# Designed miniproteins, single chains: the designs that were tried, part 100

Each design is a single chain, and the fold is of that chain. pLDDT is the mean over its residues in the fold that is shown.

## One batch from the design tools (miniprotein)

Design m3487
Fold by ESMFold2-Fast:
Structure m3487 (fold): chain A 96 residues (1-96)
Amino acid sequence: SVEEFKKKAEEYREKLKKEDKEVYELYEKYAKTLKSEDEKYVLAALLYELKKAWEEGKEEIKEALKEADTPEAKELLELLDDKVKFIEKVIDQYFK
């Protein structure tokens, strides 16, 4: 499953590069701060899934963030209407 995960993450990275240059630029920005190739695969997968979740279910994300009612969730809610800033803030909270 690790090998399958890596293959899928590479597919996600290529899709981001082709379909969403702004989100792909987030991958390049954060990937160069990571020392592990495994962390870079996780970053590619997270960026693709966050992009997909935002584009397909922004309203569901909004309700989930309101329900969570944490300082971190409130920061994400303020950025929700800006896809790139929203995704960058999620990554910043998990990949520092």
Scores: mean pLDDT 82

Design m3488
Fold by ESMFold2-Fast:
Structure m3488 (fold): chain A 83 residues (1-83)
Amino acid sequence: KKKVVVTVVAPSEEIGLKLARELHEELSKIEGVYDVNVGVEKVGDKTRVTVTVEVEEKAVPEVIKKVEELAKKYGAEVESIEI
């Protein structure tokens, strides 16, 4: 098992909340993912979304790819990835 922490910055609270919901939904569907925790924090006019995923080592690339795809879809920026 690996613990992956990804921080994504969304341009608004509305987008951040939508992104957080879709991240939880889509990441939970990935084979080898055991737990998904999503935190949302307002930072000025932007919203920081922190995703913590407990995942099988083999599935880590798929988790990262899905986070990057969803960030791009919502115009959000990936700030950090910790494995």
Scores: mean pLDDT 86

Design m3489
Fold by ESMFold2-Fast:
Formats: C-alpha cells, structure tokens, sequence
Structure m3489 (fold): chain A 94 residues (1-94)
C-alpha cells in the first residue's frame, strides 16, 4: 500500500541520516542513496498529490542538484525529507 511504502521510505531516510551523523557513510554515499530512492518518492507524489510527499520530492531534488552542499546541509535535508514522508504517512493512517 502507499501508506506502507511511505513508512518504509521515512524509516530508510531516518536511518540514512543517523548513519551520516555517526560518520558510518560519506555525504556522497548519502546523496547516492537519496538518488536511488527518488523514483519511488516521485511515483508516490504522482499517485497521491500529497503536499508533504511533494515537499519531500522537492527537497530530495535540491539535495541531488547541490554539488557544494556541506555534510551538515546534506544531513539537514535528509532529515527534512524523512519528516515530510512521515507526516504524509501519519495523514494517510489518521
């Protein structure tokens, strides 16, 4: 279901942020993972028209396009994507 896909994406992005914060992965590896998840976020945005999913998609695209982003900026954007997807999930389950 869309709700289950949103929950999984939010969890994966939260874990990605935690791994980046812990120094277990580089910012380049984190950005690559966001690129891999982008098609699924785009699909859910098209299926739902949910503003929170559209916000997550916008932030993900901005992150991917910003070649000069610091590790802190990358971390903040990944956390924002996770929160937006989690908000969308909460609205669908309410």
Amino acid sequence: SVADRLEELARELKELAERLKAGEISKEQAIERVKELLPEIEEIARETGDPAVETALRIAKELIEDENASEEEVLEKIEQIAVALYLAHQQLRA
Scores: mean pLDDT 86

Design m3490
Fold by ESMFold2-Fast:
Structure m3490 (fold): chain A 98 residues (1-98)
Amino acid sequence: EERRYEQAFALFETADVLREIGDAIDKEIKRRKELRQKLENGEITPEQYQAELAKIDEELKKVNEELTKRIREASKRFPDLPEEEKQRLVERYEAARA
């Protein structure tokens, strides 16, 4: 009984973490495109472009590792919760946030 509420709560937390990863990836793609356009426009040098790209890659790697760890730990706590039930809880969480 209590375990089921605990599972629902941590699933809501997992949904937020998944959204954060998606947002981080989208932001990364956008930043890379902006840097490429600046390079093509002559606003930055190829050397500056490579340096900035490397910094973004390091930042994304650290963020992704932290978020992946949180998802992994949350997922390990719900081996008995069916995928259909997880999907229903995610939909309920999204509806509550709308």
Scores: mean pLDDT 65

Design m3491
Fold by ESMFold2-Fast:
Structure m3491 (fold): chain A 102 residues (1-102)
Amino acid sequence: MEREKRLNKLVKEISEKLKETIDKLEKEAIERAKAGEEPEKIMKDALKKLQEEADKLVEELIKEGKDEKEVKEAAANVITATVLRITGNIIDIEIEEGKLPV
């Protein structure tokens, strides 16, 4: 569908524009997890920072004439994918340190 192609393009564009922020947040989360910080706190801080940057980008794309619903949907997809990756990295660290129940 034409709309699905536009949504996929927006997801890619948003991912590329947020790449530096995402990379920084993933590295920060890994270091904090290795330092023994609480996973919930790490994830809450990362999500807050990611949401702030995503909200700014969403506003810019809407001003450029992009569809508000499609832009917000694409941003939500990028945020969800990023949260899942960071969560996976934290779980891997907890497994390596033997902190998860068998």
Scores: mean pLDDT 81

Design m3492
Fold by ESMFold2-Fast:
Structure m3492 (fold): chain A 68 residues (1-68)
Amino acid sequence: SKEEALELADRFFNHLGIALRAFEEAGVTGVDAMRAAVGIASQAVNEGLTDEEIRRRALEEAKRLKEK
């Protein structure tokens, strides 16, 4: 269970990094990018998303945030 929790945390932080990098490339930074990236990383862990799917969701969310 401890090993499973650490593995899950490792996946979460990897997914978070992918989302944050996609946000930065799209020109979205700061607290809004961090909150959105955390949400996407959590979804990725729960749904078993690929790196490509995480990047796609992050770019779609970045576009949405830039239109506000």
Scores: mean pLDDT 84

Design m3493
Fold by ESMFold2-Fast:
Structure m3493 (fold): chain A 120 residues (1-120)
Amino acid sequence: SLEEELIENLERLGKLIVELAKEHNDDKTAEELEKLFKEALEAIKNKDYKKALEIIDKIIELLQEFAEKNPSVDIEKLQLLYFALTYLKKAIEALAKGDEETAKKYIEKAKELIKEAEKV
């Protein structure tokens, strides 16, 4: 299902972002991100897309704060992760409106960016 694909890609993205924070010795940000991704996944499973979007916005803000604090982070990897997160947000917005075709397109775009981030 589209929800299963969304969940799978959000889990993969969350793991990459949490690992990035840990690699830069920001264990506090890594722990906060892991918690937020788990909460977003539960919201999606419950079809509470409004709550999922609010949590994703918090994840985006925290990732931006992490980037500003850690200027040595690989900018290419960071951009791939940021855009993947933005596309998954757009997919959730589309699902909230019942637009499954648009949601599928954004999930596929996020999936390709996640694959590229895994190579960097």
Scores: mean pLDDT 90

Design m3494
Fold by ESMFold2-Fast:
Structure m3494 (fold): chain A 110 residues (1-110)
Amino acid sequence: GAAVEQEIEELRREIEKTTDPEEKARLLARLAQLYLKENRTGLFFEALDELSSLTSDEDPYRLFSLGLSQYYLGNLELARKLFQQALERARERGDEELAQLAEEQLQKLS
């Protein structure tokens, strides 16, 4: 709807202006989640590719990104495991934004 399109446009503007890789990863994670929800497949994978370029294999944002990819592919059990791992690592780091994103995805898998 119009509210989701506005949020996507605002996230795109923030990402373009952001130089902090941690903040950019957080914004890209939210953007990827919204693209997945809106079935914008090409933009979804573009956002995941950018997120991957900013994160290491140990980064909880990488686990979240992999979870979204597995969810898209219909591998729901693997997606749940990845989101659960992302949530636990987000909580350990005090990343409340990522914890919320992971919890939202886990609720959809309930």
Scores: mean pLDDT 88

Design m3495
Fold by ESMFold2-Fast:
Structure m3495 (fold): chain A 88 residues (1-88)
Amino acid sequence: MEEAVEAAREAIDRNYEEKGPYEAVLSAYGMALAFRRDGHDEVAEELEKYAREIARDYAEKQGLSPETADRLYERAKAEAEARFQAES
């Protein structure tokens, strides 16, 4: 479990560096959906938490409001869920 969370965070951090905060949050939530589908609820919860932390920390660093962080997270969540449904 710990190793799975660490590997996922490394992949998410690479996406942040290469594609920016939105894609990082999107990939984090997408991974959480996949882990939850496979019965790994604790891993999914940690990745959902990390997605929210990325959105919040990005907003704080840029001097943006908490509402902006929430919008970033909700938009990425909606896109991840749409992609997940399309693959089903």
Scores: mean pLDDT 82

Design m3496
Fold by ESMFold2-Fast:
Structure m3496 (fold): chain A 51 residues (1-51)
Amino acid sequence: STEQEEAVEIARNALRQNPDITSKQLAWALRDLDYSNDAVKAAVDYLNQNR
């Protein structure tokens, strides 16, 4: 979905800015921006696969 793609893009940019970012920090940031649980999961999965 477009929302999941946007969340993954946020994860990609966050990882570029802070390679040490944790899944918990990313999930909290996305939830604060009102992303769905599915979008948060997609972003966290991206982070874990690309670090």
Scores: mean pLDDT 85

Design m3497
Fold by ESMFold2-Fast:
Structure m3497 (fold): chain A 73 residues (1-73)
Amino acid sequence: SAAAGAALARAAAGALAREIPEAEVTVDVGSTDVTITVTFNGRTFTATAPADDVEAVAAASEAVGRQALAAGG
């Protein structure tokens, strides 16, 4: 469900914010998709997935997290 995808995206964003405390992590929930945005060291990373596809949301969350961590290392 779209609600489940949105909840997963927010949980993943919270986890990433704890892992990289200086990063700004936001979640934008649309009618059909969710977008996770991470801004760290002046760079912005985004990943979008269909809100009703929990596996796609999980993959997008992981991808943007890896991009942010790679930028910090």
Scores: mean pLDDT 81

Design m3498
Fold by ESMFold2-Fast:
Structure m3498 (fold): chain A 66 residues (1-66)
Amino acid sequence: MSPEELFDQMAAAVLRGDWERAERLAELYRKETGSKASVGTLLMAAQLRAIADPERVAALEIDEDL
């Protein structure tokens, strides 16, 4: 899975109110990208994406393998 796909799945989880899934995806994003951002920072960024385009984020399919 690409870093962009992970971030999209994180934004989709935040939009759906699944914060436990969003937190796990943020940790996975950090592991895959080597990002120095905290989980909280990544969740804030994901929340901003969900707020900016909620219809587009809602259309994203959930990756059940995550």
Scores: mean pLDDT 76

Design m3499
Fold by ESMFold2-Fast:
Structure m3499 (fold): chain A 125 residues (1-125)
Amino acid sequence: SSERQRLLLETGRLLDEAAELLERAAGLLRDGQKSNMDSAKKLGKQAIALLERALELLDRASRGPFGEETRRLGERAREIAKLVREAQKSNMDEAKKLYTEAAKRADELAKEARELSERARKLAS
């Protein structure tokens, strides 16, 4: 295979891994919005850790052929992490709203990361 094909396959792999982390973060945030304040804060911290790992994978993927599109996904992931950090400082009602919005955005971002992964894999074939 050419170096280009290897970069496309690696990009696809990184995007799939990032999507999985984003989905797991969304799940934790949905659980957090149903939880008491202490449990919600703990789940939010776990979600932030998953979002930071997804950001590292998206940064690595941005060095490949979909660099600009992947960078935009990374910017949106940072916005999601910001919402979760704001929720950590908020009262329960506001925190639940922020967790709901963050979970929705994380699911949407995961879907777009998977769509880019599929495009990368198809271009590699």
Scores: mean pLDDT 90

Design m3500
Fold by ESMFold2-Fast:
Structure m3500 (fold): chain A 79 residues (1-79)
Amino acid sequence: SLTPAELYELAAKGELLDRGTLSNGTHYSLYRYGDKYFIVANKPLSEEEIQEIMDKHNIKISSYRQLEADGAYVTEITP
């Protein structure tokens, strides 16, 4: 799991690539930080929602894991 401090570091130092809304109305933010991508949302994302976001940005998914910190839901993606 992420600590609140790690979540704040992602927001402060990560490269914001997109803020968007999924077809179901869910708001998300997509960041690049180091060699990984991170999706931040206010609810857990389904595999289909994760694929929708990553396909929009032409980013390959080799693996992902879902994390929760301080009421935020973060999907860590390894390309």
Scores: mean pLDDT 82

Design m3501
Fold by ESMFold2-Fast:
Order: structure tokens, then C-alpha cells, then sequence
Structure m3501 (fold): chain A 83 residues (1-83)
């Protein structure tokens, strides 16, 4: 049910560190941040990093979407930090 899915996503967001919530909102906006939380709520075995990667792959299908551009930049920054 939509209300139950939204409530679970909000619980996931509340459980995330404030710094992570702020970064997600700054880079993905509210919609992208909610999509990450929704994936984590549906798949509690996934980490924040794994959920973010799924959202990135999904949004790459819309090459002209400005949110997809911001999400792709985030993935590159994460990969650069690992290097």
C-alpha cells in the first residue's frame, strides 16, 4: 500500500545520519532522496551505497534528466574518493 511504503521510506530516512540525508537532498533533490529511501525500505538487506547505485542505474535510462546528471556526478565522486 502507498501509505505504508511511504511510512517505511520515511523511517529509513530518519535512521540515516543527518549528514547523509543532507548530501542526498543536495545532490538528488527530494524525489531522488525518497527513491533511495524507498529502495532501502523495500530491500532492507541493501546498504545506502547499494541503494544509491540502483537509483543511478535506473536514472541513467533518462540521459537528459538533470537529476540523473547530478546522480552520475555523485557516483563519480564516490569512485574518486575510493581511488
Amino acid sequence: RVAELRAKAEEVLAALPEAERERLRAELGEEGTFAVALIMAEHPELSLEEALQIVLLWRQKDANDPVAQAVAARLRAIEAARA
Scores: mean pLDDT 67

Design m3502
Fold by ESMFold2-Fast:
Structure m3502 (fold): chain A 66 residues (1-66)
Amino acid sequence: SLEEQLRRQRELAERRKELEDIINKVTPLMKKLRHTTDPEEQEKLLNELGKITKEYVERRKKREAA
């Protein structure tokens, strides 16, 4: 049906947007991590990366479980 097609299109657009948002957040943090020599700064960057990745995975699981 047209309604199902529109629903699938919206779901794909949302998933793509979320993935691109995560990539845009992760990329600058990865660049900083590669150029950082301070262990405390490295730990902060790794924690931020881990938080972003975990939130993405959890949102993904929630959508797949629905």
Scores: mean pLDDT 79

Design m3503
Fold by ESMFold2-Fast:
Structure m3503 (fold): chain A 69 residues (1-69)
Amino acid sequence: SAELEKALTDILAQRYRIDLIRNEGKRVLPEITDQSERDALADKAREKSNEEELEYAEKMARLGVENRG
């Protein structure tokens, strides 16, 4: 269904964003020589990734509920 296709597309976009956040951290961190700055950016990337993962889990849960009626 179009509704399911849209939901799956949104979920895939969410996964792509999580991957970009993690990969961007790997690219940027080596260019920063200050350890405290690297640690702060790594922590921010982890927090943002966790938020995106929670949103992803919520979308998956909604799909499960919608398919039970």
Scores: mean pLDDT 66

Design m3504
Fold by ESMFold2-Fast:
Structure m3504 (fold): chain A 70 residues (1-70)
Amino acid sequence: MSREEVEEIFEKIREALGLTDESPLDRQTLHLAIGLLELAGFHFDEAQRAELMAARNVREFRELALRLAS
């Protein structure tokens, strides 16, 4: 998946949830975001999901997802 496709998915998530790049993410929001990425065709192993769950804000989550998707 391209960087542009990942960025578009994150923009949709951010818009739908009313979040900014600096917004903190709770566990439910992180699970939802991971699930939306997996529905969009991303595949994460257990270690990669653990890294994504450690993200402190939307920007950090997006950067981790982009790195893991490459």
Scores: mean pLDDT 75

Design m3505
Fold by ESMFold2-Fast:
Structure m3505 (fold): chain A 63 residues (1-63)
Amino acid sequence: GEEVVLTAKEDLYLVGKEVLKVEKGTEVEAVILREYEDGTAEVRLKETGEIVLVDLSKVEITR
């Protein structure tokens, strides 16, 4: 997977075992595991190790 920093462009929800709300401007260190055709991605959060779904249209990606 690709190591990235995801910066929330708007308030968003990371959907894994639980739903985590992330406020606009929050930076999340993650590894992209899979991108889907609808613009959603499975990412592993570095802090927790959890795998969550994120809408890539709602984040800025720093590589």
Scores: mean pLDDT 80

Design m3506
Fold by ESMFold2-Fast:
Structure m3506 (fold): chain A 110 residues (1-110)
Amino acid sequence: SALETLRKRLEAQGKAPADIDAAVKDLRLRLKQMAIELRIMERLGADPALIAQELEAQIRWLSETFGVPEAAIRADLEALLAKSEEEQRKMLLEVMNAAIDKAIEANKKL
């Protein structure tokens, strides 16, 4: 699991538990966002080659950003894509709420 790999790496670096939890939460949210974006592209009839290119680009970025192997990112993403439609709708709501919260916080700092 990418989430477990990240947690173990940060624990080995002596990071505080709160910082580890925040980083793992951020990676989990990013994986959910990616799964939802891929589903939206597929439902809109996007070219499968463009979807594949976007998938590979995002996996590489997440791997480099969080310092976890691309294979672990891919495995976690495939597990999210295998979830039921009900679970996928719950993920969409989580992603939407997180985006709204981030936008509100950004506007308060302006």
Scores: mean pLDDT 81

Design m3507
Fold by ESMFold2-Fast:
Structure m3507 (fold): chain A 94 residues (1-94)
Amino acid sequence: SDSREFVGKLSYATSVLLSGIDDGRLDEAIALLREQGVSDRTIELAYLIALGTRGDAEAAREAAKLFEEIYKETKDPIFKNLAKRFRELADRLE
């Protein structure tokens, strides 16, 4: 399914960006994702997820908003569930 493929790409991009943050190689990680054909919108969302996972409450809240927008466009409950998880993460970090 398109939604499952998108979530898979998003998970992969998030992992690449987390490694880039940890190693101080964020620009190289972003360049790699772009060379692999990952969209700038997907990279932006993956970056917010990466920051939220590392304790940035504002990034987690923004990721939740973007998932809510994707849910409104797709009506796929996976995005509603992801939005809820990132809102709950943001609330825990505040």
Scores: mean pLDDT 88

Design m3508
Fold by ESMFold2-Fast:
Structure m3508 (fold): chain A 95 residues (1-95)
Amino acid sequence: DLVERAAQLLQQAVDEANRLLDGDFSSRPRLHALAAELARLLGDEDLVRELVRTVELLIENKDSDPATRAEIARKLGEVLRELQDRLVELARELE
């Protein structure tokens, strides 16, 4: 249940981040709310804050050169991978 809830929140946060990156700025407060709830469930506020920060950096750098944007996108991928690893750890702790 807790792992399933955290996985659902991560997926919803990713969906809201994608909407925000596509220019739907109404997704910003929803992304922040989902991130706050996910941070409480995972017990890792810093990692979840890094997710939101990296998404905001991509938005800030929307008109930046392709190399800068690619570097930030790679960082976003790394943060998402770390969040998935944290979900696996949480699943092991609950079994």
Scores: mean pLDDT 80

Design m3509
Fold by ESMFold2-Fast:
Structure m3509 (fold): chain A 70 residues (1-70)
Amino acid sequence: LNEEQLEKLREILEKSSLPEEVKKKILEAGDRADIEASVYHLELVVKGELTEELEADINEILAFLESIAK
């Protein structure tokens, strides 16, 4: 991720309902941010903890990361 893409990701994460620890892990992952977001999503699904709000926020994060991938 370049600096501009990282700043945009930070803005999306800041507006999301994700826990602060998860937001930091995704940001720190850099080029692996999509993997971290996908792992978190799978954990929530398996545990039955996925809310509509979290699903929407995770999908927005993944859509952004997919849009900037080559």
Scores: mean pLDDT 82

Design m3510
Fold by ESMFold2-Fast:
Structure m3510 (fold): chain A 71 residues (1-71)
Amino acid sequence: MEPLSPEQRRRLVEEARRYLEEERRRLEEFLRRHGLSVDDLRERARTDPDAAELVHRLETLEQLERALERE
């Protein structure tokens, strides 16, 4: 597989960081508004489909963050 060019890699990293910042901000705001921790969010996801979507997004954010840290 041909590796990404340095310029493409930089743009993808920058886009990923913006996505992470926006999603983190959304999660922090949701948690703050409801007085919830991440564990509380996971518990709420059992009964609240909106919370379940946020949990899935959180897992995606964690994966992307780890990928960026490896760079």
Scores: mean pLDDT 74

Design m3511
Fold by ESMFold2-Fast:
Structure m3511 (fold): chain A 108 residues (1-108)
Amino acid sequence: MLERLYELKQQLEGMSQEQIELSEENLKKSIEQAIKDGVDKEVLEKIVKLELELQVEILELVLNKKSLEELAEVALKFAEKYAEYDDPFFQKLAELYREQAEELLKLA
């Protein structure tokens, strides 16, 4: 997943290999800091996984010049994935992605 995300960013944003490596180090540091700040490790790992999957799907849609409606469908799909977890933080993320999808559909 992470390798595919960086490949897509390199194609779309012109990121150099050095920028990709720096982004990896920054992600690792952010994860370590969140763990130190008391975010549950298992919750954080699930969020990171879902966020990476979301970013890959969005960038693939952008690369293929897909519509705002298709972007909204991806946002709704991830809202449903978050809603499957009986956790207040995951429920808030589900609500945010549903709101994002509604805004995208209004612009379509």
Scores: mean pLDDT 70

Design m3512
Fold by ESMFold2-Fast:
Structure m3512 (fold): chain A 57 residues (1-57)
Amino acid sequence: SLTPEAEEAVRRGAEDYGRRSGADAERMIELALAGVDDGDAAVRTLAGFGRKLSEEL
């Protein structure tokens, strides 16, 4: 599982992105993490999602 600090950072990033772009960033992150069953895999998925999000921005 993600640490509470990492979870909060992800949530803050999603809120900030949504506020600036009007996108549902939390839903996008939830979809990226769907089916991930451990913290290390979740972190790798988030890193990949972050790169994809930066490219789309």
Scores: mean pLDDT 57

Design m3513
Fold by ESMFold2-Fast:
Structure m3513 (fold): chain A 52 residues (1-52)
Amino acid sequence: GQEHTIVVEGKKASDVALKLIEEGINVVSVVGENQVIVQSDKSLEELQQLVL
């Protein structure tokens, strides 16, 4: 899979990370309060639609 950085606004990055894990997405790290780094074969747009 490719590495993607999801920038979150209006939500906790930790909550977004948990939602991604529930959807079977490999969460690599959470950076600060607003970024979640993932490895996935899904596009960034598809990942954003899952959680944002």
Scores: mean pLDDT 81

Design m3514
Fold by ESMFold2-Fast:
Structure m3514 (fold): chain A 86 residues (1-86)
Amino acid sequence: SEFQKLLDEVVTRARKEIAEILSKKVKNEEDQERLTLVELGFPTGLSAYSPEIQASILTELAEKFADVDPELAEKARKLAEYIKSL
């Protein structure tokens, strides 16, 4: 499904970005916020949360990654909009 494809793309890119943060010798507060968002949204998959919470997590993920990975941010925003339309 289009939803599953977009979800898989967001999860894959988010995990890649987190792996890059984890490779840093020193992490700042913004790095910790990004780590927390990915752990909140993706340890069990978004399906563990209500649609409202899923959309909120994805919107915040888009905001926090906008400057570091614009493609991830745009895909997360589209996924949030899709969920809100259900």
Scores: mean pLDDT 76

Design m3515
Fold by ESMFold2-Fast:
Structure m3515 (fold): chain A 75 residues (1-75)
Amino acid sequence: SSWEKMIEELEKLAEEFLKQIEADPSKADEYLEEFLKRVREIMEKSGVPQSVIDEMLTKLEGTLKGYIERRKKEL
């Protein structure tokens, strides 16, 4: 149940992040930094080990930077 709530919170946060990028792509790097910070805080509060958080956030950052780069090229 707490795991399910964490996933729901992360999904809502991701939806808000995507809306921010769509509204102002020029601030994408700032929104990404804030998003990753909030993801870390949610995972830490849920008791996820730091090594797992670090690995997941590194992969997530790489994926999202790729997404942002593609979006900037479409403008």
Scores: mean pLDDT 81

Design m3516
Fold by ESMFold2-Fast:
Structure m3516 (fold): chain A 85 residues (1-85)
Amino acid sequence: MLSQEQKFIQIHKETLKRIEEVRRQGYESGDTSKERQQLDEIAEETLERLKEEGVSPQQLRIFGNYLRSLGLYSSATKVYNYADS
């Protein structure tokens, strides 16, 4: 059984790879609306997965900080609000 920290690291790494791939595809296609929708969907899916795994508020903040670094401010705000609740 993986620890909560190890589960967070695994989910976070998988999400990073998925986001970078979507951004690459968006750049190649020029479809920024589709790219934004897919990124927001990935962020929501990842937050729900992290909730299911019961990760700590500190781990949620790491994820939120990553989303903020990508300019996904509304998704980052959702993550921070959950971490602070």
Scores: mean pLDDT 81

Design m3517
Fold by ESMFold2-Fast:
Structure m3517 (fold): chain A 100 residues (1-100)
Amino acid sequence: MSLSKEEIKELVLEALEIMRNDRERVGESIRAATAEEVIAQIEKLVEQGVKAGVLSEEEAEEIRKLLELTRDFPAEKILAAFWLVLLGVLKAEEAVKLVS
């Protein structure tokens, strides 16, 4: 694919917006997933995002901190906290408090 880093970031943001608007469908998929599977997918997305230059090291470190703090949480709470940190709404520790 010949997509720029900026185009990839815009596509990711559009995908996140679609997922926010289709909470019911996303919720069904999350209910079928294990916490371990959700964590693995987020770790892969963070690694790919840093490699593509879509995520900064600071943003990646906040998400990794979030995953460490939420490893014993249900899949739905992990993903909810992840969205809040990814969108820059909350830092990892604040997101954990909100979903606890």
Scores: mean pLDDT 67

Design m3518
Fold by ESMFold2-Fast:
Structure m3518 (fold): chain A 62 residues (1-62)
Amino acid sequence: SDETFKKAAEAAGEAVKEYGEKGGEKAKQSGLLSGTKVLSENPSVSPEEARKAAEEGGEKGM
């Protein structure tokens, strides 16, 4: 496993959790979908970029 990728996934997961608590299941699922998509398309994405993608998705789900 690439440890850098793991850190990016963890950062996205934190944002998904935050938006899930604020916006419920829709925000959680939207954040997860957006974060997962960015990680799949760019395995070298930074933790900050991955988190931002999940936040954007979470906001759209609210």
Scores: mean pLDDT 81

Design m3519
Fold by ESMFold2-Fast:
Structure m3519 (fold): chain A 104 residues (1-104)
Amino acid sequence: MSVREKFREVLRKVLERYFSPEDVEALLAGEVPDRLKSMTDEEKLAFLSRLLAEMLRYAKEHGLTDEEVDEMLAFLRELGEKLGVDPETIDRLVATARRAYAAA
């Protein structure tokens, strides 16, 4: 399985815990569902933080490489940008999660 295919499978399993199958397919296609766009900034940050934590947990459980983890973090950054979250805030979330991932 290619890095991208493996990443998409892991991401799908994380997203399906929080979203309908239709919303999961939209997110995997790089589209943001209208429901996510209507969230408050606080709700968006809480959602991104939780998604990031679950993605990193899956990475540890499935033995993902640093390269595969970087692909997951790139997806989270793109999603945050599409949601209108400040890039500096996204960078802090990613940095905090990378530190937690490395420390475990």
Scores: mean pLDDT 73

Design m3520
Fold by ESMFold2-Fast:
Parts: structure tokens; C-alpha cells; sequence
Structure m3520 (fold): chain A 87 residues (1-87)
């Protein structure tokens, strides 16, 4: 079981990014080109948030999404967090 430790925050975020890239790669054949573009832009925003140690790039990106795009992202993030917690 993974316990949250503030000293490991960067390590946890990097692990989440790796798992997200794995989940995205597995799901890509099932996704439309438009859905793939949304996930690619999310990945870029997430990487920028890690680099800048800020949630602002992610928040700005999420505000541009339609309700359907937000649901797609929510489904993938659910799988990512499930895999993260199992490690």
C-alpha cells in the first residue's frame, strides 16, 4: 500500500506520469484521433506541471475541455490511480 509522504511527492508524480503513458498506449487503438489529441495535450500539461511544480498548467488545460472529454480523462485517470495504488 502506498502512503502519501510529502518528501516523495515528486517521485509519486513521476510514477503517475509513467503509468498514464502506459495506460494511454494500451488504450490508443480504441480511441478516436480527437480523443488521442486530448490525452496528448493532457500529458503535455501534466509534464509541464511537474517541471514547474505548479497545478496551473493542468487547471488551464482542464478548463478548455468539453464534458465528454472530461469524462474520457476521468476514466483513464481512474485506471492510472488504481495501478498506482497497487504498486
Amino acid sequence: TIDYDPSKEKEYKELLLEIFEEVFAERAPELSPEEQAVLEEFLKAFKKSLEEESTEPLEAFLKTLSPEQLELLRELLGEVYKRFLEK
Scores: mean pLDDT 75

